# Designed miniproteins, single chains, continued (2): the designs that were tried, part 10

Each design is a single chain, and the fold is of that chain. pLDDT is the mean over its residues in the fold that is shown.

## One batch from the design tools (miniprotein)

Design m4318
Fold by ESMFold2-Fast:
Parts: sequence; structure tokens; C-alpha cells
Structure m4318 (fold): chain A 61 residues (1-61)
Amino acid sequence: SMDVDELVEGLLRFQKEHELSPEVREKIREVAEYLRENPDVSMDEIVERMAEVGRLLLREG
């Protein structure tokens, strides 16, 4: 399910379970915080913010 709460929990779990740079860690925090504060955000905006995290991960790998 693409429930916002579930997505936020997934992001925070990923951050805790992996050795991430401070930049990626900060971006995950920003995205998780935004989604928690804006539970009615559009799917397109969720995808855009998640893609930003993905792009940082790809640059560091």
C-alpha cells in the first residue's frame, strides 16, 4: 500500500539499516518530515521527492 505513514516508516528504517552519507541522511529526513506534515500531498509530489533521494544515492554509488 502507498500509505504515507508506511512510506515514511520505510524511509526512516532504510536510513537506520544502511551506512548513508550525511547528505543522503539529511535529504531522507527532509522528505520524511514533509510527508508527515503533508499527508494529503499528491502522488506526483511524493514521486518527485523520492526521486531526489534516489538521485543522491545513485551519485554516491
Scores: mean pLDDT 77

Design m4319
Fold by ESMFold2-Fast:
Structure m4319 (fold): chain A 93 residues (1-93)
Amino acid sequence: SELEERVQRARELREKLVKNPYDLDLIKEAIAFAREVAADPRVDPLTQERIRKLIDEAEELLKKNPNHPEAVERILTALDLAISALEERLRKE
């Protein structure tokens, strides 16, 4: 299933980012993934808005400091919300 593969990829990405929190490539991948989930019309609108806000705030923080721990926390929270949204869809299908 494409959804199962996306959930697995997101979980692996989250684990890698926790181990390497300032890896710019992992940060970019995590942001891209979270934004893709937030753009999915089948995801709850409140969850979409929350993910977008977290990523927007994280990107602002990263412009000030590329090693900003609060930016990484926001990205990890956005990934958790994105994973939960995809898992909820998988459970309903």
Scores: mean pLDDT 86

Design m4320
Fold by ESMFold2-Fast:
Structure m4320 (fold): chain A 94 residues (1-94)
Amino acid sequence: EKELLREVAEWFRRLAEKAIESLQAGADPEVVAAFLLIGVAILKDYVRRHLEDPEPALAVLDRYADRMTEAILAGDTEKARQVAEEGAKELEDL
């Protein structure tokens, strides 16, 4: 269970890093946000299929996906990076 949460946290960090890289390359923030949400939806499906009690991890993913989307739409790469690390840590601590 702890290994699975670490894997999900690592994938969340990777999704965030790709979003930040895309913003820095001049990609449309709305498009970047859409691709982040697709990635989060894949992680949520993985969590539902593999955790006996998925609800805490799903709640963390939803909360941090929302905060990450807000940062991306604002073009705030610093906030996006901070939110990503906070979310990943919260997933690891479950």
Scores: mean pLDDT 85

Design m4321
Fold by ESMFold2-Fast:
Structure m4321 (fold): chain A 56 residues (1-56)
Amino acid sequence: HMGTRKLFEKLIENVKKNPKQADTAIQMLDKMAEVNPALKEEVDRAKKEIEKIKNS
């Protein structure tokens, strides 16, 4: 029941620990933005951070 910001933070941390989850995390973020467009900016920021981890 954490706020949306903490949810994104946990998702990014999980991807840092297991980069193979990056594509799954991006799909989940895209789904969240589709359900709640107000989250689009935060979703885009999280996706960029995950892409940087994936390219490491």
Scores: mean pLDDT 78

Design m4322
Fold by ESMFold2-Fast:
Structure m4322 (fold): chain A 84 residues (1-84)
Amino acid sequence: MIEMLSREELLERTRAALEEMRARGAPEVELELVREATEVALNTSAEDIIEAVEEQIPVAEKLPSSRENTEKVLREVIEKALEK
């Protein structure tokens, strides 16, 4: 199996996560955070990706509703990007 994620695979997985979050009624700010993290992951080095995720986690903690979901999705997207 391929352990490293291509940009296309990362985007597809993020898209699936966004669709699931949308189906659960996640607020727009959470969806925007996931999109932002994905764009950073696609365009930056692994070290910059880690830094961006750490910056987004504090923002997600301020969200009143689904911050757990936002943090989990952001971490999973970035961790998969960092896998290679």
Scores: mean pLDDT 58

Design m4323
Fold by ESMFold2-Fast:
Structure m4323 (fold): chain A 82 residues (1-82)
Amino acid sequence: DPKKERQRKAIEVAIEEVKKLKSLTPEQQQDLIAELKRLTDVEFESEEEFLGAIYEVFKSYPQFDAEEVLPILEKVREAFKE
């Protein structure tokens, strides 16, 4: 299924960006990566719903500023679009 492969690739991009964030403790990084991985097997009706789910995961970590999160979401969107 092409959509599931796109979701997996987009989530891999998000995980790579999370690993570059020095503002997270190792525990917070592992938790965030685990939450992102849970989304790989979820079927979303739209790209907007998928991106919204990614955003909600980041939103649950109040230590992130919008300026730090928005570039990650843009890279995720680009990866999902191919």
Scores: mean pLDDT 77

Design m4324
Fold by ESMFold2-Fast:
Structure m4324 (fold): chain A 74 residues (1-74)
Amino acid sequence: SMKEKLEREILEGVYLIAEAVSKRVAEILVKKGVVSEEEARLEEELFIERVKGLAEGVPQEEIEKRLEEIRKEF
């Protein structure tokens, strides 16, 4: 349906914007010496995971658990 197509296109757009913004901000901060490459990578992964969880309607408690697992890998 038109509604399902629009919802999918919006979700894809949200993911693309989240990834593009996160990567660009991380690159600038590393280049300026504000954060390490490892810190930038962690914050990028946390941001993308939070956006995906919110966009997919995942409960906040579940999103926070996913973020905590990512933090443990860094």
Scores: mean pLDDT 80

Design m4325
Fold by ESMFold2-Fast:
Structure m4325 (fold): chain A 87 residues (1-87)
Amino acid sequence: MTEEQREVKELAEAALEIIDEELKRNEDDPEKVAALKKLKEALEEVLKMPNPTREDLGKKLQEVAEESELNEKLVRRVMARALERVE
């Protein structure tokens, strides 16, 4: 495994932890729950890849963000928090 692949996996895992926290916080908001679940599915797909790259992660995040403004804001917030945890 390359350093990039490890960094991508660590970032995706940190983001999944943040998503679980956000799901508990927003359980009464069905639109936010749906957006968080889509982001979770995208990150789980990245983690299932044998050799995930930053480009693979970026493409999956962009697919989620393009669906709605709410999704874009959630992707940005979750990924910013994940980066703080892996630094």
Scores: mean pLDDT 83

Design m4326
Fold by ESMFold2-Fast:
Structure m4326 (fold): chain A 90 residues (1-90)
Amino acid sequence: SEAEREALEERAIAEGRRAGHEELTRLEVAMQRRLAAGQPVPEADIDRLIALRREIARQWIARHSPSPAEAARLEAEVDAALAALREKLR
């Protein structure tokens, strides 16, 4: 139902906020609504999603990578994954 969908979306946003990813979660919820309605996702929203996911990944890599070389390798893997995500959303 619509009420159940709204409750799940609010829970997801609250969880995203606790993780420090509220903007990303709100954008993902909005994109899922568009796709469910058969509406195209604006390219600007896809660009913003990719930018937010890249920034989150960059912060994670910075906290966990023991070397610049390892960080560079992980960043390349992230960029490849985000390029694949962009193609799926086109």
Scores: mean pLDDT 82

Design m4327
Fold by ESMFold2-Fast:
Structure m4327 (fold): chain A 85 residues (1-85)
Amino acid sequence: SSSFQQKLTQLQSQVYGLVLEGIRYLQKGNYELALEKYEKALELTKEAIKLAEEHGDTETKEQFEEMRKVLEEIIEKLKKILEEK
């Protein structure tokens, strides 16, 4: 496979791993660590969108854009919870 396909696969695995870690922290009520994991997942998701767009992979780009939207919503909600200290 091309180097960009390998990088997309790596980014996908990393994003999924970070999301799972974020869920575990949410289940324990650790919102600050959950936020950190979701923010890292969002950064990698944005990298994957740029890489897919640059190489004309519209399907993969759209999949990661859907994930970006979900991550941004979760991050916004977590930030609001943390502001209510």
Scores: mean pLDDT 88

Design m4328
Fold by ESMFold2-Fast:
Structure m4328 (fold): chain A 80 residues (1-80)
Amino acid sequence: MDIKEMLEELLKLIEELSGKKIKIEKDVEENLKILVEELYKLSPEQADIVTLKILELSEKNPEFKKKLEEVVEEIDEERI
């Protein structure tokens, strides 16, 4: 599974949990930012479900884990 397919699956899961429609972009970096921002808007229980799926996908693709961590760090810096 490539990173784009993983992101589409995760964003779809967030749509199902939140009941909100999410626009999926072609750019992997934009989709990673959308994923992290939407994850922050979920309830703790919903966020746990998505986080477990992220961990499963990260075991299959270490590059996905690295890119996700880079985006999280960037967003956290913008919060300060």
Scores: mean pLDDT 76

Design m4329
Fold by ESMFold2-Fast:
Structure m4329 (fold): chain A 57 residues (1-57)
Amino acid sequence: SSLQEEIARIEEEIRRVDEELERARREGDSFGEGVYRVRRAVLRTVLRILRRRLAAS
């Protein structure tokens, strides 16, 4: 379904953000770490909403 495809895309985006977050941690980039933590939190919220929608269908 389109919801399953969207979930897969968001999961892939979260993986990329996790990689960037780990890079920022290794480089001591506190600002970048903060930015990626916020981005991850937003994506996790979107993922929860999409999964809830899929479960309700």
Scores: mean pLDDT 87

Design m4330
Fold by ESMFold2-Fast:
Structure m4330 (fold): chain A 95 residues (1-95)
Amino acid sequence: NLEEQEKKFKEILEERRKTLEKLREEALKNGDQELLEKVEEAEKGLENTELLFRFQRLLEEGGPVEEIERIIDKIGEYDKETAEKLREALERVRK
């Protein structure tokens, strides 16, 4: 069931966010620069994963093109190659 999978996905993302926040606070408290850098990289990866999920959902639902384009632009801040592939996917749906 898609709705159950979406709920579980959101729960997993929320748990990961809480873990990263805790690790970030610990890294800042202890001056652990290596841990802080890894947490920041993981936070970017988590944000990108959320954006990719939202892109897929909106694309499948025929959502607003402007919102889909904003998501692609945001992903492009982290991964330009993936953003270009997503633009190609949007163009295919639009014919």
Scores: mean pLDDT 78

Design m4331
Fold by ESMFold2-Fast:
Structure m4331 (fold): chain A 55 residues (1-55)
Amino acid sequence: SAREEQLARAEAELRRLLAEGLSLNEAVQTVVDTMDLSDEVVQEAAMRVMEELAA
């Protein structure tokens, strides 16, 4: 679905930014500003990335 594609893109960009040393909050703001995705999609992607990193 379009939402799953948006989530996958947001997750990939969040992982890239975190690997570059940005905080989660900085990475989320960057994705919102650059990818023009809804806050809801970016927040869901951030939760999924953090869940993966915590596992």
Scores: mean pLDDT 82

Design m4332
Fold by ESMFold2-Fast:
Structure m4332 (fold): chain A 74 residues (1-74)
Amino acid sequence: SLEEKLREAEERLRAGRLDDEFHALFQEILRWFREHDPEGLAEIEAVLNENGDAPALERYRAALKVAREHLERL
């Protein structure tokens, strides 16, 4: 489920692990939003682009926060 993928991605991010498993989970999250909530996908992508100069950890943290907020509104 999206909730389980978000939880696992959030746990990996808290551990500072931006590894292949994190990126695979993040791509599955983006794929879910593309299929079920295109507006949520657009907001996630906007946050990643706005914070392009920030460290990757901070950019992905902001993106996952937006994804979580959208899931809670669905």
Scores: mean pLDDT 83

Design m4333
Fold by ESMFold2-Fast:
Structure m4333 (fold): chain A 83 residues (1-83)
Amino acid sequence: MMSEKEILAGAYELAGAVYYVLGKKYEEKGNLEEAIEAYKKAVEYYEKAAKLYEEAGDEEGAKQAREKAEEAKKKLEEVEKKK
């Protein structure tokens, strides 16, 4: 049985993934301000997911969410340099 923290972590991870894809779509279109906002949201949600996974004792989930947050941070930095 998953804890409520694990369920919520999964929901935040999905939200992070949606915003990450949205950021890539905006970047592709040259909408840099919208891309920056989307990648910021992706980082926020992935970091929230990682914290909740860690609190739930899901070390593997926490690691994956942190890696996704770092990937989103790299994209955010790249797009901010184009601004």
Scores: mean pLDDT 85

Design m4334
Fold by ESMFold2-Fast:
Structure m4334 (fold): chain A 77 residues (1-77)
Amino acid sequence: SLAAARAQIEEELAEVRATESEERVEAAEVQAEALLLLHSIKDEKKKEEIQERYRENSGPEEEERVEGLRELIEEVK
């Protein structure tokens, strides 16, 4: 469910905020927003397309990947 996904993501973000650098926290927050948007999409084809873009821009957080996720978030909204 969306509520369960949100709770899990918020718990993971709280851990990151407590233990990681500012740059990692920012990247994790952007990833979390993108992941929450993914969970809110009901159209299976659109979800698959966006999930592929999320996967391409997730991983070791670099400025370029964070910007790619921000673009994805803006496009999905």
Scores: mean pLDDT 71

Design m4335
Fold by ESMFold2-Fast:
Structure m4335 (fold): chain A 94 residues (1-94)
Amino acid sequence: SMIERAKRGLEDAEKELKALEKAAKAATTLDQLRQVIHQLRLAIDLIQEEIDWLEKHYGDNPEMQEIAKRLRELRDRLEELLEELEKQAAELEA
């Protein structure tokens, strides 16, 4: 079902956030930070596409709206992590 697919997408996004948080914490070089930054940007773009699709097609479905809300919360957390890593990369480049 479409709801089950959307729920799996949310679970995959939550796993990706945890994996990227772990990778960010393990990064000790500028090249490693740049790799995680690249992966964060890709993850944010994919989550945004899913949010846009859910809002466009399922705006009146309460379960789909809740999934979209949780995806927005995950996007915001990924964007906060991205900002932190971009600051760290800039300090290492200086």
Scores: mean pLDDT 87

Design m4336
Fold by ESMFold2-Fast:
Structure m4336 (fold): chain A 64 residues (1-64)
Amino acid sequence: MQEEIDREVTEALVLIYIAIGKLDYYKRGDKEGALSTFRKALELAEENGLEDVAEQARKEIEKI
């Protein structure tokens, strides 16, 4: 039960990092900042076995 709540919180954090990376790239033109943020999202997702959001982060990295 606690592990499932922690998973949901971690998934939300990964999605927040993906959103920040998109803002950096698409609104500010900061490729390096966006890439760094997407890598943080991917690392967090992979460490917690969150394949769906890990794939989202990988896709965003591929677009840069």
Scores: mean pLDDT 81

Design m4337
Fold by ESMFold2-Fast:
Structure m4337 (fold): chain A 61 residues (1-61)
Amino acid sequence: SKVDELARAGKPVEALKLAIDENKPEEVTPLAYLGAMFEALLGNKEAEELIRKLERILTST
């Protein structure tokens, strides 16, 4: 998937954003999720917000 391709290219935040924007949370690979989590820990606010959005999607149904 495009999400997996972005994560493998070293763009986990973009991968996570694409999965959320396309409403395909199931396409979020461990690489995309863990990479975005690491970016959030380094102070990337967009990564933090996207992780929160993904968690809400996964827990709201």
Scores: mean pLDDT 80

Design m4338
Fold by ESMFold2-Fast:
Structure m4338 (fold): chain A 85 residues (1-85)
Amino acid sequence: MEKEAEELIEQVERELEKLREMVEKETDPEELRAIAEGARRGAEELRKKAEELKEKGASQEIVDRLLELAREAEELAREAERKAE
């Protein structure tokens, strides 16, 4: 479980970095809104995964990291929405 959670964290970190680059490069408002919606859904999924892993006995460190990544995803969603205006 812990190793799988750590691999998930690394994967999500890579995906968020890629998503940030997409937000910086994209200029189409419709695409930016789609990116924002995807990022918000990702944040919700990460919060649900953090709760699931906490119930399964994952360390607080892993849970906190997933919640931090969820906040980063929400911030990227807001940035994309702001840029789409």
Scores: mean pLDDT 83

Design m4339
Fold by ESMFold2-Fast:
Structure m4339 (fold): chain A 67 residues (1-67)
Amino acid sequence: GPALALALAAREIAKVLSPERAAEATELMRQYLAGRLSAEELREGLVALGLSPELADGIVRGLQLLG
């Protein structure tokens, strides 16, 4: 469900981003799961925080499949 999807994505992001940027990425993912952000807005925000487009696409897809 959405809580598990968020937890798994947050763990992967924490391996790549600083704690501060990982916290911002987690908030974007929460807003996406709450229906406040589109998949494209989430992808754009993750790339802006320092994720590669490929990794951001993978995370967005993971949230779509597991959430």
Scores: mean pLDDT 83

Design m4340
Fold by ESMFold2-Fast:
Structure m4340 (fold): chain A 70 residues (1-70)
Amino acid sequence: MEENIKRAEELAEGARLLAEMAAASGQDDVAAQLRKLSEEARELVKKGATEEDVERIRERLAELYAQVFE
């Protein structure tokens, strides 16, 4: 549980930082999706994240990362 919460916190911060980069690049739609993903990850920190929840957020972050840079 604690490890999943830490991973959720890291994903929330990563999504937030990537959203700032996307916004700076004019990718406002991707930035909005990343901000929403960061909020979802923060909710997992509060509720007690499962491995499945963390992996879902991680996969979505990877998809959005690819959209920002590729």
Scores: mean pLDDT 81

Design m4341
Fold by ESMFold2-Fast:
Structure m4341 (fold): chain A 88 residues (1-88)
Amino acid sequence: SEEEERQRRLEELKAYFEKVVKHRGKDPELIPLFLKVFEFIWENAENELDYLKKMSELMEIFYESKNVQDFKEKVLEKYPEAKEVLES
């Protein structure tokens, strides 16, 4: 099901980013924010290609971000509509 696929991807992303945070010395608080934006993309992507493109962009934002504030600013520059998700 779509819900089972979404849950599987959330678990895989969480495990992956926990390793990335540890290896690259990033703020662990970036993980829950990344997952919130991932869920927003999952719910709002027009099709699989749009989803893949937006996920690629989100990954770049994660790697370029210095801290939580920088991450939020970069996400809002690309996805202004995600403001409510980031403020939740």
Scores: mean pLDDT 80

Design m4342
Fold by ESMFold2-Fast:
Structure m4342 (fold): chain A 100 residues (1-100)
Amino acid sequence: MTPEELAEELTENLLAAKEARLEKHDQLEYLKHFAKALEAYLELHKKLSDEETTKIIAEALVKDGYSPEEAEKIAKRMVNNPEDVEKKLKEVKEAAKALE
């Protein structure tokens, strides 16, 4: 996937996860979409610099409803702690598998 395709996949899956949680109240669908968003982020971070990754994540979070200031803080925290993101992805995937 190109970085542009990964950024779109990240944004779409964050929105789908939010809809599953807040509108559909579907925990399994929420976890599946959140896992896909985290996978897109990790793949993007491998291809781009920390600064470029931070910008793309912040833009995706603003589209998801975060303020620009909150989005930048969250994006910087994720980029500075990739091990925490990988651990979270594993936990989310195991939780989704347990519900199927």
Scores: mean pLDDT 83

Design m4343
Fold by ESMFold2-Fast:
Structure m4343 (fold): chain A 59 residues (1-59)
Amino acid sequence: MELTLEDILDLELVEEIEIGNGLAKYRIYRGVTKEGKPVLVTLLEVEGHEPKLVDIKEL
């Protein structure tokens, strides 16, 4: 995977999906790459832990 969070501009929260009976959630952000390509960024957030990058999908 060649895109990192530092390559994505203007992150805006679009959707939040709870998993694990609400102990974790996927947060889906819309953003734009340095080249102007729209992307969806998925982070996994677990209570008390730092967010983990799951996926960056080009639109």
Scores: mean pLDDT 77

Design m4344
Fold by ESMFold2-Fast:
Order: C-alpha cells, then structure tokens, then sequence
Structure m4344 (fold): chain A 107 residues (1-107)
C-alpha cells in the first residue's frame, strides 16, 4: 500500500471516530480533549512526508490514546460505566487500526 493510501485510510478512520465521539460521550470534558487529539493527529498525518515520519506520528497518537482512556476510566467508570465501556471500545478499535497501519508502513 502506498503512503498516500495509508494516510487516506487513517484520516477516514479518525473522521469516523470524531463523528462517533459526540454520540458516545455527550457533554464530557474528555470528549473535547479527545476530539482535539483526533483533529491534531489528522493534521500531523496529512503533513507527514515519509513512512518513518508517519510511524512517529502514530506512536505518539497511541501513547496519548492510552493515557486518555486510562484517565476517562479512572474519573468516570463508577459514575458512567456504559460511557466508560463505549469509550474503551472506541480506543481499542483505533489502536487496532494504528497497529495495522504501522505494519503496512514497515513494508
């Protein structure tokens, strides 16, 4: 898969995640931070000029996703267990797409 095709696929995945966040986490302060992270990552993906540069962007995004998931679980798992589970599922799905993209970039 070409670098452009990998970028296009990732941007589509992030766009779907942005759309879903409003339904999963309505009114959450973490939702705003998450949407900001997704938009910032989309711009970094668009601006990446090489496979190695894109891998660095994805690794940074993965670390930030895990941190946000842990923070949301710690703060909201007791008050909103369904929202916490939905957010965990969304993050897990994104992490799987990142893993697949990284494997294509390593070819």
Amino acid sequence: MSLSEIKESLIKVLDNAIENVEEILPGSPVAKEFIKLLNDTKEKIKNAKSRSELITVLDEFKDKLVALSDEYHRKYAESDPRGALRFESLVSTLLMYLWSAKKELEK
Scores: mean pLDDT 83

Design m4345
Fold by ESMFold2-Fast:
Structure m4345 (fold): chain A 89 residues (1-89)
Amino acid sequence: NAETILNLVLSGKAKELGRFLGTLSASQIEKIQKELSERGYIGLAGAIKKFVGLINAGQTDPAEIAKALRTSVSTASQLLEGYAEGKAE
C-alpha cells in the first residue's frame, strides 16, 4: 500500500522498494499511484509510474532508469534487482 512505499522511501531502502513493487499487479500499482497522488505525493507517484513503464517497455539499463527517475545509478540498480526478486514471488 501507499504507507509501505512511503516508509521504504523514507528509509532509503531502494532494493526493498523494488521488491515490493515487483510483488504487485498492474492494477495494484495503478491504485497505489492514485493513493500517493491523492495524498500529495505527486512526484513519487509519477516516478513509480515511469519506473514500471520503463520496465514494461523492456528497459534493463540502470543508467537509463536513473536518468529517467533523476536518481543515482546505484539506486536504480537496487530498484531493478528488487523488482526482479518481487516478480519471482
Scores: mean pLDDT 83

Design m4346
Fold by ESMFold2-Fast:
Structure m4346 (fold): chain A 95 residues (1-95)
Amino acid sequence: DKEEKEKKIAEAKEDLDAERARLYALLEQMTDEEARRVARRYVDRVVALHKEYLENWDDKKVIEELKKKYAALVKEMEPDAPLLEKAEEFILSLE
């Protein structure tokens, strides 16, 4: 159902902004400044890519560009994976 999908997309975009703000507040409680900084950067980039995907879900060209950006992000984050994992475990421990 197209109307149902459009409503879910609008809600998802608002939820992404709320979740980013919530994650930032939780990350501020971390004592590991490097893990916090890396996690903030990752969250910002993932949220931006997800919003672009939601706005352009039927645009194959945009989706192809987003896939390349996501692959580049994954490659960039490989050395920082332990820091990202620490940040994720910290956030999950508070939930």
Scores: mean pLDDT 80

Design m4347
Fold by ESMFold2-Fast:
Structure m4347 (fold): chain A 109 residues (1-109)
Amino acid sequence: MYTATATLTVPALASADGRKTTATATATASSSATSLQVTLNNADASASASASNASTVTASVTASANTTVTATGTVIGEAGTTLQLTVTTAVEGLYTSTSTGPTVTAVAP
């Protein structure tokens, strides 16, 4: 089994009208993944998933977005397993914005 890690950083959201701000980090891995974890620096939480006969594996975690948000995803799988991170930031009732990181691949040495 091989490991790939991706990080994605998005700037803080400020709301002058007192609306709630949120960030959701989603990690998506190919079906060859055996485990997937995503963490978010503003969340006291991580999300994990394992794959068996699935077309893709997805894990998501949500936190407030009032500071700079850094998402980290780690996948373990066969050589050629891919991982992509997406962070969606939202201001309640106003808008959402999505940042998508590069696809990284677990490779044999």
Scores: mean pLDDT 70

Design m4348
Fold by ESMFold2-Fast:
Structure m4348 (fold): chain A 98 residues (1-98)
Amino acid sequence: SEIVELLENTKINPEQLAKLEAEVKEQQPKLDELVEKVKAGKLTGEELRELARENEESDPFLALAYYTAAAILKKGEGEEEREKAMELIRQYLEYLEK
């Protein structure tokens, strides 16, 4: 999945990776539903980025999902959205270490 590939680039340890993989698996149906809504024209990339920004502090994983959906909508993953997703993963990993 896109999230697992992003995690590999973030140089996380195996324990943190296992926790994030479990969370990704749990959230996958929500991400799939979000992508389908985008394809149906019910949400724009701008709306997805706004939702992501609103959730960066309260729910970093939900924000990551919105940025990922926005990147997919750009037909090849927007570099800006991918960079923000990477930053959210780093912040989430720091949260898990506390």
Scores: mean pLDDT 68

Design m4349
Fold by ESMFold2-Fast:
Structure m4349 (fold): chain A 87 residues (1-87)
Amino acid sequence: SSAVESYEENVEGALKVTRRLAEEARRLLAQDPEAARFYVRGALVSAENAKMLADISGTKKSEEKAREAQRIADDVAAAVEAALAAA
């Protein structure tokens, strides 16, 4: 495959990691919101990595996946901060 295809695959990988970290944060949200915050930080880093890889790839598909990763990370970050504020 071309280098572009390789970076697209890496963006997909970063999106999958972001989803898994966000799911773990949501699972922990009610019982351990501080642990959930740790996973939120991981999801945000993974989303930033997806953006970097998408920028290198230069494809619309990669850019869309990176935006999805960022939305997922931002959504779970907001949920965790709301839970911590309510505690």
Scores: mean pLDDT 87

Design m4350
Fold by ESMFold2-Fast:
Structure m4350 (fold): chain A 65 residues (1-65)
Amino acid sequence: SERKKVSLRTALDILAVAAGAKKVEEKGDTIILYLEEDTPETRNDVAAMEQVAKDMGWKLEVHLL
């Protein structure tokens, strides 16, 4: 539903900030997350974001800068 998508998008944005994401982009049905560091903590946050993206029916791509 539309309301669920809005709530999940807000959760995704919060998780991206918590993971220290430098940038987040949307391209069609894909969310692109730009990270400066790859640590166990950021990997856990990325896993949570992958679950949220999957629930929205979107793809998540992670790029290290």
Scores: mean pLDDT 74

Design m4351
Fold by ESMFold2-Fast:
Structure m4351 (fold): chain A 82 residues (1-82)
Amino acid sequence: MEVEVEESVVESATAEELRELAEKRIRELGGEVIGVRVEETDDTIVVTALGRAGDKLILVEVTARRDGDRWRVTVTTAVLPA
């Protein structure tokens, strides 16, 4: 199991942009997107994407939280044996 966490601060974040980011991560790891879940409130967007690459599962979670006038974005990628 390998877990990678990346953090950034952005001026704007939308559910669609974060979904595309999560799907891109799965494809960059050679995976196919199996499913995506999006949960959105006024201050928080969470995208959870599941992919498969051969005998491995790829889980990508993108969380954007409002921090004053900006958004903090955390991307967590986990690769699991299937």
Scores: mean pLDDT 83

Design m4352
Fold by ESMFold2-Fast:
Structure m4352 (fold): chain A 73 residues (1-73)
Amino acid sequence: SAEEAARAAARSARLAAESTDDATRASGMYQAHLAGRQGGLSEEGLEGARRALEKATDPAAIRAAQQAIEAGE
């Protein structure tokens, strides 16, 4: 469902933000992007994605986080 997709995206974004590994952060943000395209990101999911973007240091992770936010809007 759209709600389940949005919840999954929010969870992925939060877990990505907590990761110390740039590859894991990038993967989590990309999964959030995919989920956002189907169900959209809830307000909570968008906030989580923005927090993940603030913690991202790798260019690929930053791009993935930006795409997740864009897709979730």
Scores: mean pLDDT 65

